# Designs tried in a protein design run: designed miniproteins, single chains. Part 33

Each design is a single chain, and the fold is of that chain. pLDDT is the mean over its residues in the fold that is shown.

## One batch from the design tools (miniprotein)

Design m1130
Fold by ESMFold2-Fast:
Structure m1130 (fold): chain A 95 residues (1-95)
Amino acid sequence: SSKEEEIEKLKLEVSDLYVDLLGARRLASGQPDNEQLKKELVDLLQRFVEKTKELLKLLREVDPERAKEEEEIFQRIIDSFNTHLTSLGLPAIPF
């Protein structure tokens, strides 16, 4: 179905963004005065939040139980990144 194709595409986008986020977090933490690296971390986390929301919306229509489990995992990931943002003096990004 078109929804299954959208889910697969969003899973790949979320996975790629997560890898980029891990790298951006490492770089920003190593250079806390570097505003460009902090901006990149914020921009990537905002994109990750939006893509995970899109993914969860589609997953809830296909497999609500799995969507609930995935939402809890994504919430923990986003909370972890928000802890790093606040340590850098940046506002948290809501899920």
Scores: mean pLDDT 90

Design m1131
Fold by ESMFold2-Fast:
Structure m1131 (fold): chain A 70 residues (1-70)
Amino acid sequence: MSREEAIEKARELAEEALKLEGRERLEMASQAVKVAMDGGLSGKEAAEILVEAGLSEEEANRAGVLAQLS
C-alpha cells in the first residue's frame, strides 16, 4: 500500500468511526491507525490523521493502543 493510499483510507475509516459510538467507534479508529502504519506512517502521524478527521486526542491515543501503537 502506498503512503498516499494509506492516508486516504485511514481518513475514510476515521470518518466512518465518527458515525459510530462506543466500542465500534474505537475498533474502526484502531483499524484506521493500522492502515496508516501499514502505509509507512508513524503512530504519531496516524493519530494526527484521526484528530484532523474529528476524533479527540484521547480517542486517537486509545485507538493507537488498541492497534498496538508504541
Scores: mean pLDDT 80

Design m1132
Fold by ESMFold2-Fast:
Structure m1132 (fold): chain A 87 residues (1-87)
Amino acid sequence: SARERALELFKEAVKLLGGTEEDGERVFEQVYTLLSKAEDVEKAAEELIRRTSEALREAGAPEEAIELLKEGIRAAAEAVKEEKRKA
């Protein structure tokens, strides 16, 4: 599922940033909750990708971690849209 894909991408991204699997799960939950509350999920996801990518590059994060996080946010947006369509 898109939700499972997002969770795995966040876990991999956070691991590359020196975090734990639990940290990855926490980041996924925060992003999922934020996107679930958005009126425009796609717009919220694009804005989050922009802000997070900029912050991580400024912090010297590896580009591979940034790309995994971007894909994770996109997958989380897909999962949120799927749940909203069922409601």
Scores: mean pLDDT 85

Design m1133
Fold by ESMFold2-Fast:
Order: sequence, then C-alpha cells, then structure tokens
Structure m1133 (fold): chain A 72 residues (1-72)
Amino acid sequence: DLTPAQLRRMVDAVEAQGKQAIANGASAETLEQLGEGARHLSGIAESAGDSETAERGRQVSEELFKEAEKRK
C-alpha cells in the first residue's frame, strides 16, 4: 500500500498538524483524533519493519494524547 517514503511523510505531516493544532488551541477531541492517526501510522510502520518511523509515530501520538488530557 504505502511506500516507506510516503509513510515517513505522513508521520511528519501529522506531527506538523499536531503542533499547529496545539498552537491554535484545538479541542481535546481534535488532538485525540490526530493522536489516533499517528498511532495508526505507527502500527503500519511496525508491520512494514520500519522501526524508526514506528517509534516516531508512537512519540507523536503520546504527545498529542498528553496535550489532549491537559485540555479536558
């Protein structure tokens, strides 16, 4: 399905979107949706054997979920 390069770009895009959403005061629900997206991409990367991208996606999802908790 996704190439490794596409998967890396998607994780980078979610990280950038997450940082922008945090800066813009997005709702907890919006941050949770972005976090779920990062978590999903991390799972795809893990299944593809891309441990570096999987770990980065996991870190992005954790940061987004932590920020969402602070906003509830």
Scores: mean pLDDT 85

Design m1134
Fold by ESMFold2-Fast:
Structure m1134 (fold): chain A 92 residues (1-92)
Amino acid sequence: MPVPLLPASEETRELALEVARAAARRYGVEASEAEIETGAGTLLAAGATAEELREMLAILARPGATDADLAAIVERILARGRERAAALLAEA
C-alpha cells in the first residue's frame, strides 16, 4: 500500500539540504547540486525530523566529532524507518 507522506516542511527540507552540504564539506567531497538534493531526499525519505537534522548539523559543525557520532544518529533514523515498515507489513 502507498505510504501517505505529508510533505516535509520548508524548514525540514532546508535542514536536510544543509546536512547534505555540511557532510560533503566535512569529508572533502565535491558534490553537485543534484547529488546534494539526492542526499537530502534520502534523509527525508528515511523520516528524519527537523530535530534530528539539527542534531546532525551540530555534530558536523563540532570539532572532534567522529564518524561514530554521525553513525549513531543515522542508525536511530534507520531503526525508526524499519519499525514503520515492519508495522505497515504486519497490517498488510
Scores: mean pLDDT 72

Design m1135
Fold by ESMFold2-Fast:
Structure m1135 (fold): chain A 94 residues (1-94)
Amino acid sequence: MKAAIEEVLKLYEKAVEYAKKGDIEKALAYLLEAQRLGAENDLVLDEEELKKLEELAKELEKYKEEFDKLAEEWRKQGIDNEQLREKVEEIIKE
């Protein structure tokens, strides 16, 4: 659905915003939620939407090492894939 594409792009925008603020935990949570929503929906993006997504993903690549380190720390804490989803939802919930 069109709304799902808009939501995915907004979640990527939030991930970039929090990463730039140094809030890596929130940045990773928004990134993982964006990836989950994108995967659950068979998204058909137009050329402009795809370009915007690629630009946001490129910005987030600058923080890849920090994201990978935090994700590894969560796995070492015994947080499995199902628990990770719940943790992400709690971090995003304001």
Scores: mean pLDDT 78

Design m1136
Fold by ESMFold2-Fast:
Structure m1136 (fold): chain A 68 residues (1-68)
Amino acid sequence: SLAEDIQRLARVMDEAKERLTPEEVSRLEAEFQRVLDELISAKTPEEIQRARERMDEVIARARELLEK
């Protein structure tokens, strides 16, 4: 669900804010905001699916940084 997607993003950002540098957090927040805007503006199942694919990419990037 959209709520579950947003919750997953929020958890990753909370972890990032605790463990990453302010510069890394700022860059992730910008990517996060773009994905969140796409999820909120999505009106069709296809648009939702594309937004989720971008969300997974941002989460993967954040996870890579957290594994440093």
Scores: mean pLDDT 79

Design m1137
Fold by ESMFold2-Fast:
Structure m1137 (fold): chain A 88 residues (1-88)
Amino acid sequence: SASETLVNVLTDAIKKLHEYFLSHPELSEEERRELAKKLVDDFLKQAKERGASKEEILEALKAGKKVAEELGDKEMVEVLEEKIKEIE
């Protein structure tokens, strides 16, 4: 489904960014937050271009937050929490 596609796109992107952070321990918390914000903004643009509903976007953001929590990516969790609150 379109919702499952959005969940997979966002969660895969979050995992790839986390792998990037693990290979770049020199990155500050501020730089990690900036990259997390860019990833989420790029995802939202892509989802809107695909005609995703508010509910489909929220489902993907909530799934992404769960994955970020499991990875221990605090900056990504904070960015996703802010976006979920803005959209709800």
Scores: mean pLDDT 88

Design m1138
Fold by ESMFold2-Fast:
Structure m1138 (fold): chain A 83 residues (1-83)
Amino acid sequence: SLEEKAKKLKEIHDKYNTGAVFSDQDYLDISSLPLTDALRYVAIKLGYGTPFNPFKSKEELYKAIKDPNKQKFLKEVEKVLSS
């Protein structure tokens, strides 16, 4: 369910402590989006990309994230959203 995915995203974010701020509504919104759009949303919250110039692919998005901890966090988010 969307609520179970949102709960898992919150647990992962708390574990990685990226410095980004996510509300409970952000986790629900991310869980409801198509995978690539969800990953763009998370990347923007982490400080990468903008709504006006979105990354064209998942590969481009991952290459832009220079912080290994944030990259690992995003990969764990992708696993939850892909299940």
Scores: mean pLDDT 80

Design m1139
Fold by ESMFold2-Fast:
Structure m1139 (fold): chain A 80 residues (1-80)
Amino acid sequence: MLSYEELAKLGKEILEAIQNKDIERAIELMEEMLSKAPEEIKEEVEELLKKFKELDEKDLDGKRALVNEMVTLLEDYLLS
């Protein structure tokens, strides 16, 4: 189960990977986040990861927006 602390750590590491243009690392960390996501929202997390993979590699702003959406979704669920 994904803890709030682990979510914060993974979110930070994903955003750092995007800043460094290490998209392969960002995807790896997002897949780890998906694997640890609660079953109730796992499909929504998977759809955000799919959108991330389908974005143009040069759309770093779009990639960051999707990561922030995924983190917010998971954070909202964990704090509920």
Scores: mean pLDDT 83

Design m1140
Fold by ESMFold2-Fast:
Structure m1140 (fold): chain A 61 residues (1-61)
Amino acid sequence: MSEQAKEALDKSYGTLVGQGQALIAQGIAQGNQDLIKKGQDLIQKAHDLKKKYLDAYKKLS
């Protein structure tokens, strides 16, 4: 497994999760359910993409 590719993926994942958490916090402060849901969806998509990428890479090897 390429360490560089995994590190880049981890950094991208961290950025997306951070953005999602910021949206959730902002949505809670504003009472905006759409913002909270967008933040949650972003975090879940980041997690799913990372898992699918790792699973697909392992299956291909």
Scores: mean pLDDT 77

Design m1141
Fold by ESMFold2-Fast:
Structure m1141 (fold): chain A 78 residues (1-78)
Amino acid sequence: AMSEEEIERLLSEAIAYLSDGELEKAAELVKRALEIAKRVKLSEELRRQLRSVVGILITAAEKNGRLDLAEELRRLAE
């Protein structure tokens, strides 16, 4: 019951941190959301939102030269 709401909150906070240029904070939140997602059945809509935010974060990491972070995020999203 709380897990999907927690994921939505984490994704919203991650986007806010990305907008403020806080890449590391955004990554911490998305990694937390991905860990919860491994243990909970997500709605199709929330699964799409999670995938979208992960993609945005990977792109931001690559643009900032953080290829290590981008690879870690791709691996966690598998």
Scores: mean pLDDT 85

Design m1142
Fold by ESMFold2-Fast:
Order: sequence, then C-alpha cells, then structure tokens
Structure m1142 (fold): chain A 64 residues (1-64)
Amino acid sequence: GPDLEKVREAARKAGLTDEQIERIVEAAKTLPKPLTPDKVAEAARRAGLSLEDIKKVVEAFKEL
C-alpha cells in the first residue's frame, strides 16, 4: 500500500542497503496503519538499524 511504498522510498533516500530496506518494510507491515514517523522509527528499531540510520529514515519519511 502507499504507506509501505513511502517507507521503502524513505529508506532508499536514507542510503540503506537493499537488505536493510527489506527488513524495515517487513517490520512496517506488522504495525497498525496509517504509518506515522514514530511507527517508522519503531519499524527501523525492530529491523536492527543503528540510531543514526533510524534518524535518517525518519527524517526522509517526514520529507515525503
């Protein structure tokens, strides 16, 4: 859906690897919609991303 596409684009813009993008998208699928910046941060945390990468993805998500 549009929320998952937005997460995928935010992760790509943040410079994540394809493996990291797939992990965050998979985590985001398990969260209730609509996806907010806080929920994207939780998905990134569940995906095992560093605090720095979590911040980059959340900022990219806000800009989309």
Scores: mean pLDDT 84

Design m1143
Fold by ESMFold2-Fast:
Structure m1143 (fold): chain A 89 residues (1-89)
Amino acid sequence: SQAVFDEAKAEIDRFFAAHREVLREAAETESPEKVRLLVEATEGVMRMRMSALVLELKKAGVSQEQIDELKAYVEEQIRRLREEAERLI
């Protein structure tokens, strides 16, 4: 349903917002190599969570079009996170 889709998108937004803050702090105290490893770890965690989330969204009756939109949104957020991290180091 639309409500389940909206909740999923909000959860994704909170995840990336929190990790952007962690990356900004890490960039001030850690080496560039460690910041890049943190980005890689964050990307991996989100991809695993997205795989599980897709199954839940299908069970909740969310359309394939909406699921594909959410997948594209996650890929865009990962791209932005990588760009932000590279600008900080």
Scores: mean pLDDT 86

Design m1144
Fold by ESMFold2-Fast:
Structure m1144 (fold): chain A 60 residues (1-60)
Amino acid sequence: MEALGGTEELPGGYRVLWQRLSEDTVRFRVYDAEGNPLSDWIEVPVEDFWATVDAILAAS
């Protein structure tokens, strides 16, 4: 199903590429506005997805 993955565009041109691995787990990678990866692929519980993205952006 297409709903198992996608790309989210964030303020400042940042992008998050994500893939749902199970009901409770997502895998994602964050990119800056120039297309450089800010992280490797990370697996987190779905409820922690946006909090982890925010932490990566705050650390960048």
Scores: mean pLDDT 79

Design m1145
Fold by ESMFold2-Fast:
Structure m1145 (fold): chain A 86 residues (1-86)
Amino acid sequence: SVEELIEKLLKEGKSEDAIRSRLLHHLENTDPEAFEKLMQKAFEANRDIYNQKLAQGLSEERAREIAAAVGFTEYVKKMIEKLKKK
């Protein structure tokens, strides 16, 4: 369903930023557990950012949030590129 949503938005001519915003909103409201798992994977891929933010004195919660946000942006970009090519 995530792929179907992105494909629909691409056919409607939506920008990458608009697709990312819409997908974030959709996942948060439709499947919070799947969204949390996706954000966890994004965080794991960016653990170096997490460690850097902890060293700067940020809380674990804030550091996780920042690392996950970076990972989610990359995830959406790669999925858009994949779906454009199909």
Scores: mean pLDDT 79

Design m1146
Fold by ESMFold2-Fast:
Structure m1146 (fold): chain A 61 residues (1-61)
Amino acid sequence: MGDAVVARARFAYGGLLTPEDIEELRKAAEEGKPLQKVWDRIYEKMAEKAEKELGVKIEPL
């Protein structure tokens, strides 16, 4: 169910996800689409926003 994927994403990144990002993840999960590609795109956007707004660097590890 898409809600489980959305809950996990929110747990990992909290308020860094936009409503559009959450809806995209939910749709992909419900339609059985590859989540990794959607997540990679969202992660890049989110990392840029977090660095600018929160003054933190997002690192792979």
Scores: mean pLDDT 62

Design m1147
Fold by ESMFold2-Fast:
Structure m1147 (fold): chain A 85 residues (1-85)
Amino acid sequence: SPMTYTILLARVIAASGLILVAERAYEKGKYEVAQQLLEAARETIRDIKKDLERNKHQLTQEEFDYLTKQIKKNEEELKKMEEKL
């Protein structure tokens, strides 16, 4: 449904935001804050992946593929940030 897609997309954007704020904290030498934000991003991504699979039947193939691609980008960015800590 459009509502299911919009909520999942908003959560993907929120995960991206956590990673961005973690990068800013890292640049300012706030390593413990950066680590906590990356942990929150990891949990958010994990929960989105579970909900995406559970709600696959409520999404078009295009919507599912787009969300999957954005989640993968978030996972790659998260991994890059974790390698710095």
Scores: mean pLDDT 90

Design m1148
Fold by ESMFold2-Fast:
Structure m1148 (fold): chain A 61 residues (1-61)
Amino acid sequence: SSEIQRVEEEHERRVGELLDRYHERDATASPEERARLQAEMVRELDALSAEYQRRVQELLS
């Protein structure tokens, strides 16, 4: 459905924006900061994935 397509497009855009943000920050980060940025990025990706799955499930209900 168009609703599912919009949710998928929004998720793809948000993942892309998140990855671009962390790649930019990583480019000038210290080793200690890189470790923290990696952990933060993984946590935010997991949160986006969970939100995406929940929204798709709502539309399929």
Scores: mean pLDDT 86

Design m1149
Fold by ESMFold2-Fast:
Structure m1149 (fold): chain A 70 residues (1-70)
Amino acid sequence: YSEEQKRAGMRVFVDWYAEENNIELSEEEREEMVELYLKLMDEKKVTLEQLIESIEESEPELAEKMRKAI
């Protein structure tokens, strides 16, 4: 996946997380969370596909939406 595709998928995850926890994020906070998660994944050598696979077990609709965004 390209970096932009990874960001697109991660934005879906961040949006879902904010909605589930009733958190209102500014555009700046949203992009900051996206960058933080992508950096954490790179540091731990976790691919976006592995993250989506992990999410699919508990939230299959979220996983599908993330795959469509990529």
Scores: mean pLDDT 82

Design m1150
Fold by ESMFold2-Fast:
Structure m1150 (fold): chain A 78 residues (1-78)
Amino acid sequence: MEEEEQRKQAVELALKIEKLVDEIKEAIAKGAPQEELQKLNAELQKLLDESNDGEVATLAFQLLALSLKLKVPVEELV
């Protein structure tokens, strides 16, 4: 049960990081104001600071790395 809960948390974390990274990339591409970029960066830092469970963080980063390698959304890997 605990392992299944950790997997769900890792998937949710990976999806949140992917969404914020995509929003940052789009904001940069559109030439968004510095204030918007700072806000998005602060949200990303908050997610990273909240991911203090080593197993959840490791699995989330593995899912993100696989998503980048295969060029498919994290949602399609789970």
Scores: mean pLDDT 76

Design m1151
Fold by ESMFold2-Fast:
Structure m1151 (fold): chain A 93 residues (1-93)
Amino acid sequence: MRAPLRTVFRSLGLDPSDNAITAFINAADRDGDGYVSRATMRRIARSFNRLGIAFPDSIVDAMMARGDFDGDGRIDIRGLISRTTGVTFSAAQ
């Protein structure tokens, strides 16, 4: 019953491990505004590729499509997690 985000990562060819997902969330929400621009996503993708995690531009596009639910050109990280996984982060966002 876990990991719709893992399923998304798997379907996009990303490492679906908890470490990869946690690293993605932490890197994506570094600015503390709860949103990630496409430029930030590309930076994360490059960092993941350097760590041996395949993160091509097509995955960035897919993540933007799934996470840009508000249509503002930015990914709402909590919204992406909640809408994809059904899991809400309460105390630790």
Scores: mean pLDDT 60

Design m1152
Fold by ESMFold2-Fast:
Structure m1152 (fold): chain A 84 residues (1-84)
Amino acid sequence: PRLHISIPNFDTPHIPELVVKLTINGKETEVRVPGFLAPDKTLHASVPVDAEPGETVEYEVYEVGQTRHDRSEKLLTSGKVTVP
């Protein structure tokens, strides 16, 4: 399955590469994904997840330092979802 993540109020002139940290059953996995910025300033990302239906996936999405002001990891959003 895939997790679709939406990040509202993404107001930057540059769309960074995103690092998504997933926690499933106490195991952390990091995935780098491209972001897609929608016209409403929502950044969308689609992440493959190794989870069974009904399991809860915790996620943290980070912006990796893509600006000239050098931001290495900035938390954009976090949450948890249950796989349907």
Scores: mean pLDDT 69

Design m1153
Fold by ESMFold2-Fast:
Structure m1153 (fold): chain A 90 residues (1-90)
Amino acid sequence: SSELEEFLRELSETLGLPLETIRRILEFARSSSLDEIIEEIRRLFREGRLRLAMALAAAAAFIYHQQNDQASIEEIERAMAEEMARLFPE
């Protein structure tokens, strides 16, 4: 859809990641459970891959928004907030 293509382009530009990388991240999010997505976000934070973690969180949130699944979006936002607080503990 045009909404999806615009989302992918904006995310690529915002995070400075290749569009192909964003498309692969979206495919991972589509083929994974919420728990698998959250674990991968936490793994990427542990490895210092912050832009990839942000891309995955945004892609997953986009998918859940299309599904009207606000609870899953809130779980992703909580995981992101917890990992960000760990990086900036003050």
Scores: mean pLDDT 88

Design m1154
Fold by ESMFold2-Fast:
Structure m1154 (fold): chain A 83 residues (1-83)
Amino acid sequence: SMKRLLEVEINVALSLIRISIAIRYSENKELAERLRAAAEAGDWKATAEALAETLVEDGWLSEEEAEALKEEIVKNFEEYEAL
């Protein structure tokens, strides 16, 4: 289904945009570098964990909101790999 392919690709693209913004604007350079390295390695579970941690440390999300985002990002990449 073209609709399913489009939805999965959009969700992955939005996840990548969130990751790029966090890397670019994070005040914690060590966490930003860890996030960048995980994303470049294609380790999406490590990427989601590093993104969640970065956003909590920067005060952009609560721990609860970051856990939900982590689950969303892992799901999006798993759905993409299953296409």
Scores: mean pLDDT 83

Design m1155
Fold by ESMFold2-Fast:
Structure m1155 (fold): chain A 74 residues (1-74)
Amino acid sequence: SMADAQRLAERAQRIVEGGKELGILSEEQLREAERAVEAARNAKTIEEAIGALLRVMGIAWEGALKTGKPMPTV
């Protein structure tokens, strides 16, 4: 449902906010993650929202691995 897609977009946003707070995202990674959050918010299907969330998670995961810091919890 669109309500489920909105929840996925909110989760993506929380991951980006947590990543910023932990300092695991470079300026470029932050811009890419924010674009992915917008893609999740504008998703026309649940599958598109899932794809956008997965992209945000991948960006945060790479940042966590490169910095040696934990992934944000959401």
Scores: mean pLDDT 84

Design m1156
Fold by ESMFold2-Fast:
Structure m1156 (fold): chain A 111 residues (1-111)
Amino acid sequence: MSPVEKASQELLEEIRRTLKAVEEGKPRDEVIAELNRVKALIGKLKQEVLKEVTDPEKRAEILRLISEIYTLVDEAERAVKAGDREGALENVRRIYEVAQKLHELLQEALA
Protein backbone atom coordinates (compact mmCIF):
# COMPACT_ATOMS: atom_id res chain seq x y z
CA MET A 1 0.00 0.00 0.00
CA SER A 2 1.41 3.43 -0.99
CA PRO A 3 1.97 6.23 1.59
CA VAL A 4 -0.96 8.14 -0.01
CA GLU A 5 -3.30 5.10 0.22
CA LYS A 6 -2.27 4.54 3.87
CA ALA A 7 -2.81 8.22 4.77
CA SER A 8 -6.22 8.20 3.02
CA GLN A 9 -7.27 5.05 4.94
CA GLU A 10 -6.10 6.56 8.28
CA LEU A 11 -8.17 9.69 7.49
CA LEU A 12 -11.34 7.63 6.79
CA GLU A 13 -10.85 5.69 10.06
CA GLU A 14 -10.43 8.94 12.07
CA ILE A 15 -13.56 10.46 10.45
CA ARG A 16 -15.50 7.30 11.43
CA ARG A 17 -14.27 7.73 15.05
CA THR A 18 -15.31 11.42 14.98
CA LEU A 19 -18.78 10.51 13.64
CA LYS A 20 -19.21 7.93 16.45
CA ALA A 21 -18.12 10.49 19.07
CA VAL A 22 -20.79 12.98 17.86
CA GLU A 23 -23.49 10.25 17.60
CA GLU A 24 -22.72 9.03 21.16
CA GLY A 25 -22.81 12.61 22.54
CA LYS A 26 -19.19 12.64 23.74
CA PRO A 27 -18.00 15.81 25.59
CA ARG A 28 -17.26 18.91 23.46
CA ASP A 29 -13.50 18.80 24.20
CA GLU A 30 -13.29 15.15 23.05
CA VAL A 31 -15.14 15.90 19.77
CA ILE A 32 -12.92 18.98 19.15
CA ALA A 33 -9.82 16.79 19.76
CA GLU A 34 -11.11 14.27 17.14
CA LEU A 35 -11.74 17.11 14.63
CA ASN A 36 -8.17 18.39 15.23
CA ARG A 37 -6.85 14.86 14.49
CA VAL A 38 -8.84 14.91 11.20
CA LYS A 39 -7.15 18.26 10.34
CA ALA A 40 -3.70 16.79 11.11
CA LEU A 41 -4.38 13.69 8.96
CA ILE A 42 -5.72 15.72 6.00
CA GLY A 43 -2.56 17.91 6.19
CA LYS A 44 -0.43 14.74 6.12
CA LEU A 45 -2.43 13.39 3.15
CA LYS A 46 -1.93 16.71 1.27
CA GLN A 47 1.88 16.38 1.65
CA GLU A 48 1.81 12.77 0.33
CA VAL A 49 -0.44 13.82 -2.62
CA LEU A 50 2.06 16.55 -3.60
CA LYS A 51 4.84 13.87 -3.69
CA GLU A 52 3.00 11.02 -5.48
CA VAL A 53 0.26 12.49 -7.73
CA THR A 54 2.07 13.86 -10.80
CA ASP A 55 -0.97 14.43 -13.10
CA PRO A 56 -1.77 18.17 -12.74
CA GLU A 57 -5.53 17.82 -13.39
CA LYS A 58 -6.02 14.91 -10.96
CA ARG A 59 -3.82 16.63 -8.35
CA ALA A 60 -5.88 19.87 -8.66
CA GLU A 61 -9.18 17.96 -8.15
CA ILE A 62 -7.72 16.05 -5.17
CA LEU A 63 -6.45 19.31 -3.58
CA ARG A 64 -9.91 20.86 -4.14
CA LEU A 65 -11.54 17.97 -2.18
CA ILE A 66 -8.89 18.35 0.58
CA SER A 67 -9.76 22.08 0.82
CA GLU A 68 -13.49 21.16 1.04
CA ILE A 69 -12.75 18.81 3.97
CA TYR A 70 -10.87 21.64 5.79
CA THR A 71 -13.90 23.93 5.36
CA LEU A 72 -16.31 21.22 6.60
CA VAL A 73 -14.09 20.49 9.65
CA ASP A 74 -14.14 24.23 10.55
CA GLU A 75 -17.97 24.24 10.15
CA ALA A 76 -18.27 21.09 12.32
CA GLU A 77 -16.05 22.70 15.01
CA ARG A 78 -18.26 25.85 15.01
CA ALA A 79 -21.40 23.68 15.34
CA VAL A 80 -19.85 21.72 18.27
CA LYS A 81 -18.84 24.97 20.04
CA ALA A 82 -22.38 26.37 19.53
CA GLY A 83 -23.96 23.20 21.01
CA ASP A 84 -25.56 22.40 17.62
CA ARG A 85 -25.37 18.58 17.71
CA GLU A 86 -27.49 18.15 14.54
CA GLY A 87 -25.28 20.61 12.62
CA ALA A 88 -22.12 18.87 13.91
CA LEU A 89 -23.49 15.45 12.87
CA GLU A 90 -24.47 16.70 9.38
CA ASN A 91 -21.04 18.33 8.80
CA VAL A 92 -19.14 15.18 9.94
CA ARG A 93 -21.32 13.02 7.62
CA ARG A 94 -20.45 15.39 4.74
CA ILE A 95 -16.74 15.14 5.67
CA TYR A 96 -17.05 11.34 5.41
CA GLU A 97 -18.75 11.53 1.98
CA VAL A 98 -16.07 13.91 0.60
CA ALA A 99 -13.28 11.74 2.12
CA GLN A 100 -14.74 8.59 0.45
CA LYS A 101 -14.77 10.41 -2.94
CA LEU A 102 -11.20 11.60 -2.27
CA HIS A 103 -10.12 7.99 -1.47
CA GLU A 104 -11.68 6.69 -4.74
CA LEU A 105 -10.07 9.49 -6.79
CA LEU A 106 -6.66 8.75 -5.19
CA GLN A 107 -6.98 5.05 -6.14
CA GLU A 108 -7.73 6.10 -9.77
CA ALA A 109 -4.82 8.62 -9.79
CA LEU A 110 -2.32 5.96 -8.55
CA ALA A 111 -3.53 3.15 -10.86
Scores: mean pLDDT 87

Design m1157
Fold by ESMFold2-Fast:
Structure m1157 (fold): chain A 74 residues (1-74)
Amino acid sequence: MELAREVIDLAVEILRKAGHPEAAEQFRVAAESLLAIHPDDFEKVANLAILTLRSLGLPEAAEEFRKRVEELKK
């Protein structure tokens, strides 16, 4: 549960700093809804974040997010 929340917070931070605060809020709501259904499935939350970043044309931010999630898993 703690890891999934950290992944959500990380994605929201990256989206906001990239200049997409509306997308960050939409992602947060969607990710919290996914987590309510699948509380231990942080991988689904991480995949949603990667898809959101890529859809906004931020492939480098998506890759940075992926690397930071891997560090959180250690």
Scores: mean pLDDT 80

Design m1158
Fold by ESMFold2-Fast:
Structure m1158 (fold): chain A 105 residues (1-105)
Amino acid sequence: SKEEDMALLLKAAETLEGAREVGAGLQYQRAAVEAWYEIFAPENEEEARALREKALAELEEIEKWLEENLTPEQVEAFRAGYEEAKPAAEAKKAAVIAAYKAKKA
């Protein structure tokens, strides 16, 4: 259930290392959502946009819930992990998009 999944994320974030990893994971999930949107929007823009908006809203709810349930030190670690993962997540997004475009050529 969503409640069980949220409890597992909170458990993972109870250490500073775990909180950093949870932050990185959410950054990679955002990159994946954006990659799939760019791949599928040309086939059905309205559907792809609706799915992207829903997925991003769910990630924002998770981020807010974590910030409300973590200690300030854990929130700082979570935010650090999220920011540190940005370049790698953006590179992975670009690579996934490029791979799918190459298959259509």
Scores: mean pLDDT 86

Design m1159
Fold by ESMFold2-Fast:
Order: structure tokens, then C-alpha cells, then sequence
Structure m1159 (fold): chain A 110 residues (1-110)
């Protein structure tokens, strides 16, 4: 499925962002949120494929919470003088999570 392939691409992109942020010494709170986002997307996909609609929705809501928390961490890091490179990677992670949410919602319509 094209939709499943696109979801897998978002998961792999988040893994790459996580590795780069780790190399740049990003705060553990940010690393933990991105790792949780990866796990939450995988679980949401699994539940959607099993036909567990409520379980999938629960994971999507969790993913929205992670996105909000990452936006808050990004603002705190900017205020603390974090590098443009770290901030750009966090902005990319937020965009990838938003795309994953849209793809997961589309998967639930099938």
C-alpha cells in the first residue's frame, strides 16, 4: 500500500532526525519525545491494520500530545540559545509527526 509505504518513510525519517539530534547533544527530553513518537506511530499503524479503531485513535491522540510537547521544548530551546541546526531538526521532526498523523487518519478511512 502507498499509504503504508509513506508511513514507513516518516518513521525512518524520525529515526534519522533522532540520531542527528543525539550527535548534536540535544536535551534528553527532546530525544525521549521523538523516540516515543516513533513507537506511537508504529503502534497506531499496527492497531489500524488489526481493525482496532479505538486503539488506533488513542495512539493518534497520544501523537498529537507529543507534537504539542515538542513545540513547547522547541520554544524553550530557542529561548536558551540552542543552535539553528538543532532547532531546524526539531522543526523537521514536528512536520514529520504532523504528516504521520494525516497518513494515520487516512489509513482509518480505508
Amino acid sequence: SKLLKELEEQIERLKEILKELQKLGAPQSVLDLIEEAIETIKLAKEKALEGDLLGAIGQILRLIGIEIDLEQQRKQMQAQGASPQQLALIDEAIDVIRKAIKLLLELLKQ
Scores: mean pLDDT 91

Design m1160
Fold by ESMFold2-Fast:
Structure m1160 (fold): chain A 92 residues (1-92)
Amino acid sequence: SIDDLLKKKIEELKKIEEKLEELLAKLEAGEPVDEEEVKKTIFEAEVEIGLADIVLALAKKLNEANPELVAELEELIERVRELIKRLKELLS
């Protein structure tokens, strides 16, 4: 179902959010990080956001999805985008 697909994308993005938050915390604390690993993680996060946006578009078009799951995924995408932005600012 579309709700099962939304739940799967929420679970996948939550794992990405946790990894990005860990990398951000290390960089803000001045701890050593592999810059290439950070860039790779950002790229993977951007790909997963793109896939999640497709799922959201499908859910909205079908108009049969649980609105709470749609809202949760939308909020999660915005949080992941903000983490990517902060990480990119620290790498420049």
Scores: mean pLDDT 88

Design m1161
Fold by ESMFold2-Fast:
Structure m1161 (fold): chain A 94 residues (1-94)
Amino acid sequence: PQASILLVGVEVDGQWHLVAQQEPGDQRDVTSTLAGYYSVVALSGDGVVEMVRKEDGQTYVSTGPRAAAGEGVVLHMDKEAKPGVTVTLSVRQR
């Protein structure tokens, strides 16, 4: 599967903030101290998008119908990151 650009962000005070942009083939972990709800947007619907929060091992995987061509696939973390806690995310498209 071809990897796309992955945008990792966090929702703070009702506004989405970009934390990291991963280019195709970039497999580095994303680390952030921002509190809020994390999400990843894949700019291509091809392949499975997977996000792992390393602090608790919780895994999120894109499921269901893919977005139309030109629409992103979004994964949301269902648990809030607390203030003062470091969040380390492994984000992959396969």
Scores: mean pLDDT 70

Design m1162
Fold by ESMFold2-Fast:
Structure m1162 (fold): chain A 72 residues (1-72)
Amino acid sequence: MVSKADLDKDVDDSLLLMSIGSLKSAGGAMEQIADAIEKGDFDTARKIAAQLEKQGDTESSKQALKAVDRAK
């Protein structure tokens, strides 16, 4: 039986895959965040995002944290 929550999850998974693809294409720290999310290492992904925020890259940090939240 398919619930509305199961359908919403399929949409979120599709958006997450697109977000991860964009992060990988950016390379560098963003690629490392994408790799950490794919491995389920959300703590490492958040740590890299926090370093980007400290370096003044608040937009990349926000995008990375949104991807982590979707992957949970």
Scores: mean pLDDT 72

Design m1163
Fold by ESMFold2-Fast:
Structure m1163 (fold): chain A 71 residues (1-71)
Amino acid sequence: KLLEEIIELSKKEPEPNPSKEEIELYNKYVKENVEKNLKELEEFKKMPKEEQQEYAKKKLEEWNKLLEELS
């Protein structure tokens, strides 16, 4: 939810410098996603090794895209 809002806001405004709205959304996203990431890590440990590798690759792609759009 917050991730989608951050991505949408980045596309509307110039990408070189994040707006104050983007910074506020990013801070909120970081706070809420720390809790979600901890929960996801616990669920991730239940996955087979093959699926863990694929999942990690997808997550890295998502993080790279988010970082590029926020910068």
Scores: mean pLDDT 64

Design m1164
Fold by ESMFold2-Fast:
Structure m1164 (fold): chain A 93 residues (1-93)
Amino acid sequence: SEAEELGREAEKLFEKAKETGDKKLEEEALNLAAKAYALQAKKEVEEGKVKLTEEEAEELIKKLEELKKKLGASEEATKYFEEIKKIIEKAKE
């Protein structure tokens, strides 16, 4: 899966960025992670694999907002975070 490959690449870049303090690697890792999560979430919701309660949806959105604040999201990452939020709202129904 493209989403799984992007997710694994993002994890590797996050680990390397944390070890080296490289802000550019951190940004690249965040962009890849956001894209991977958006693709995977969209696929699972479309396949009917994910049904969220209101509480579960709120928790996921909160975790996503915390991740965005912690990592300093770029414009690209922000776009994917907004897409993920929309997917979470759709999965709630």
Scores: mean pLDDT 74

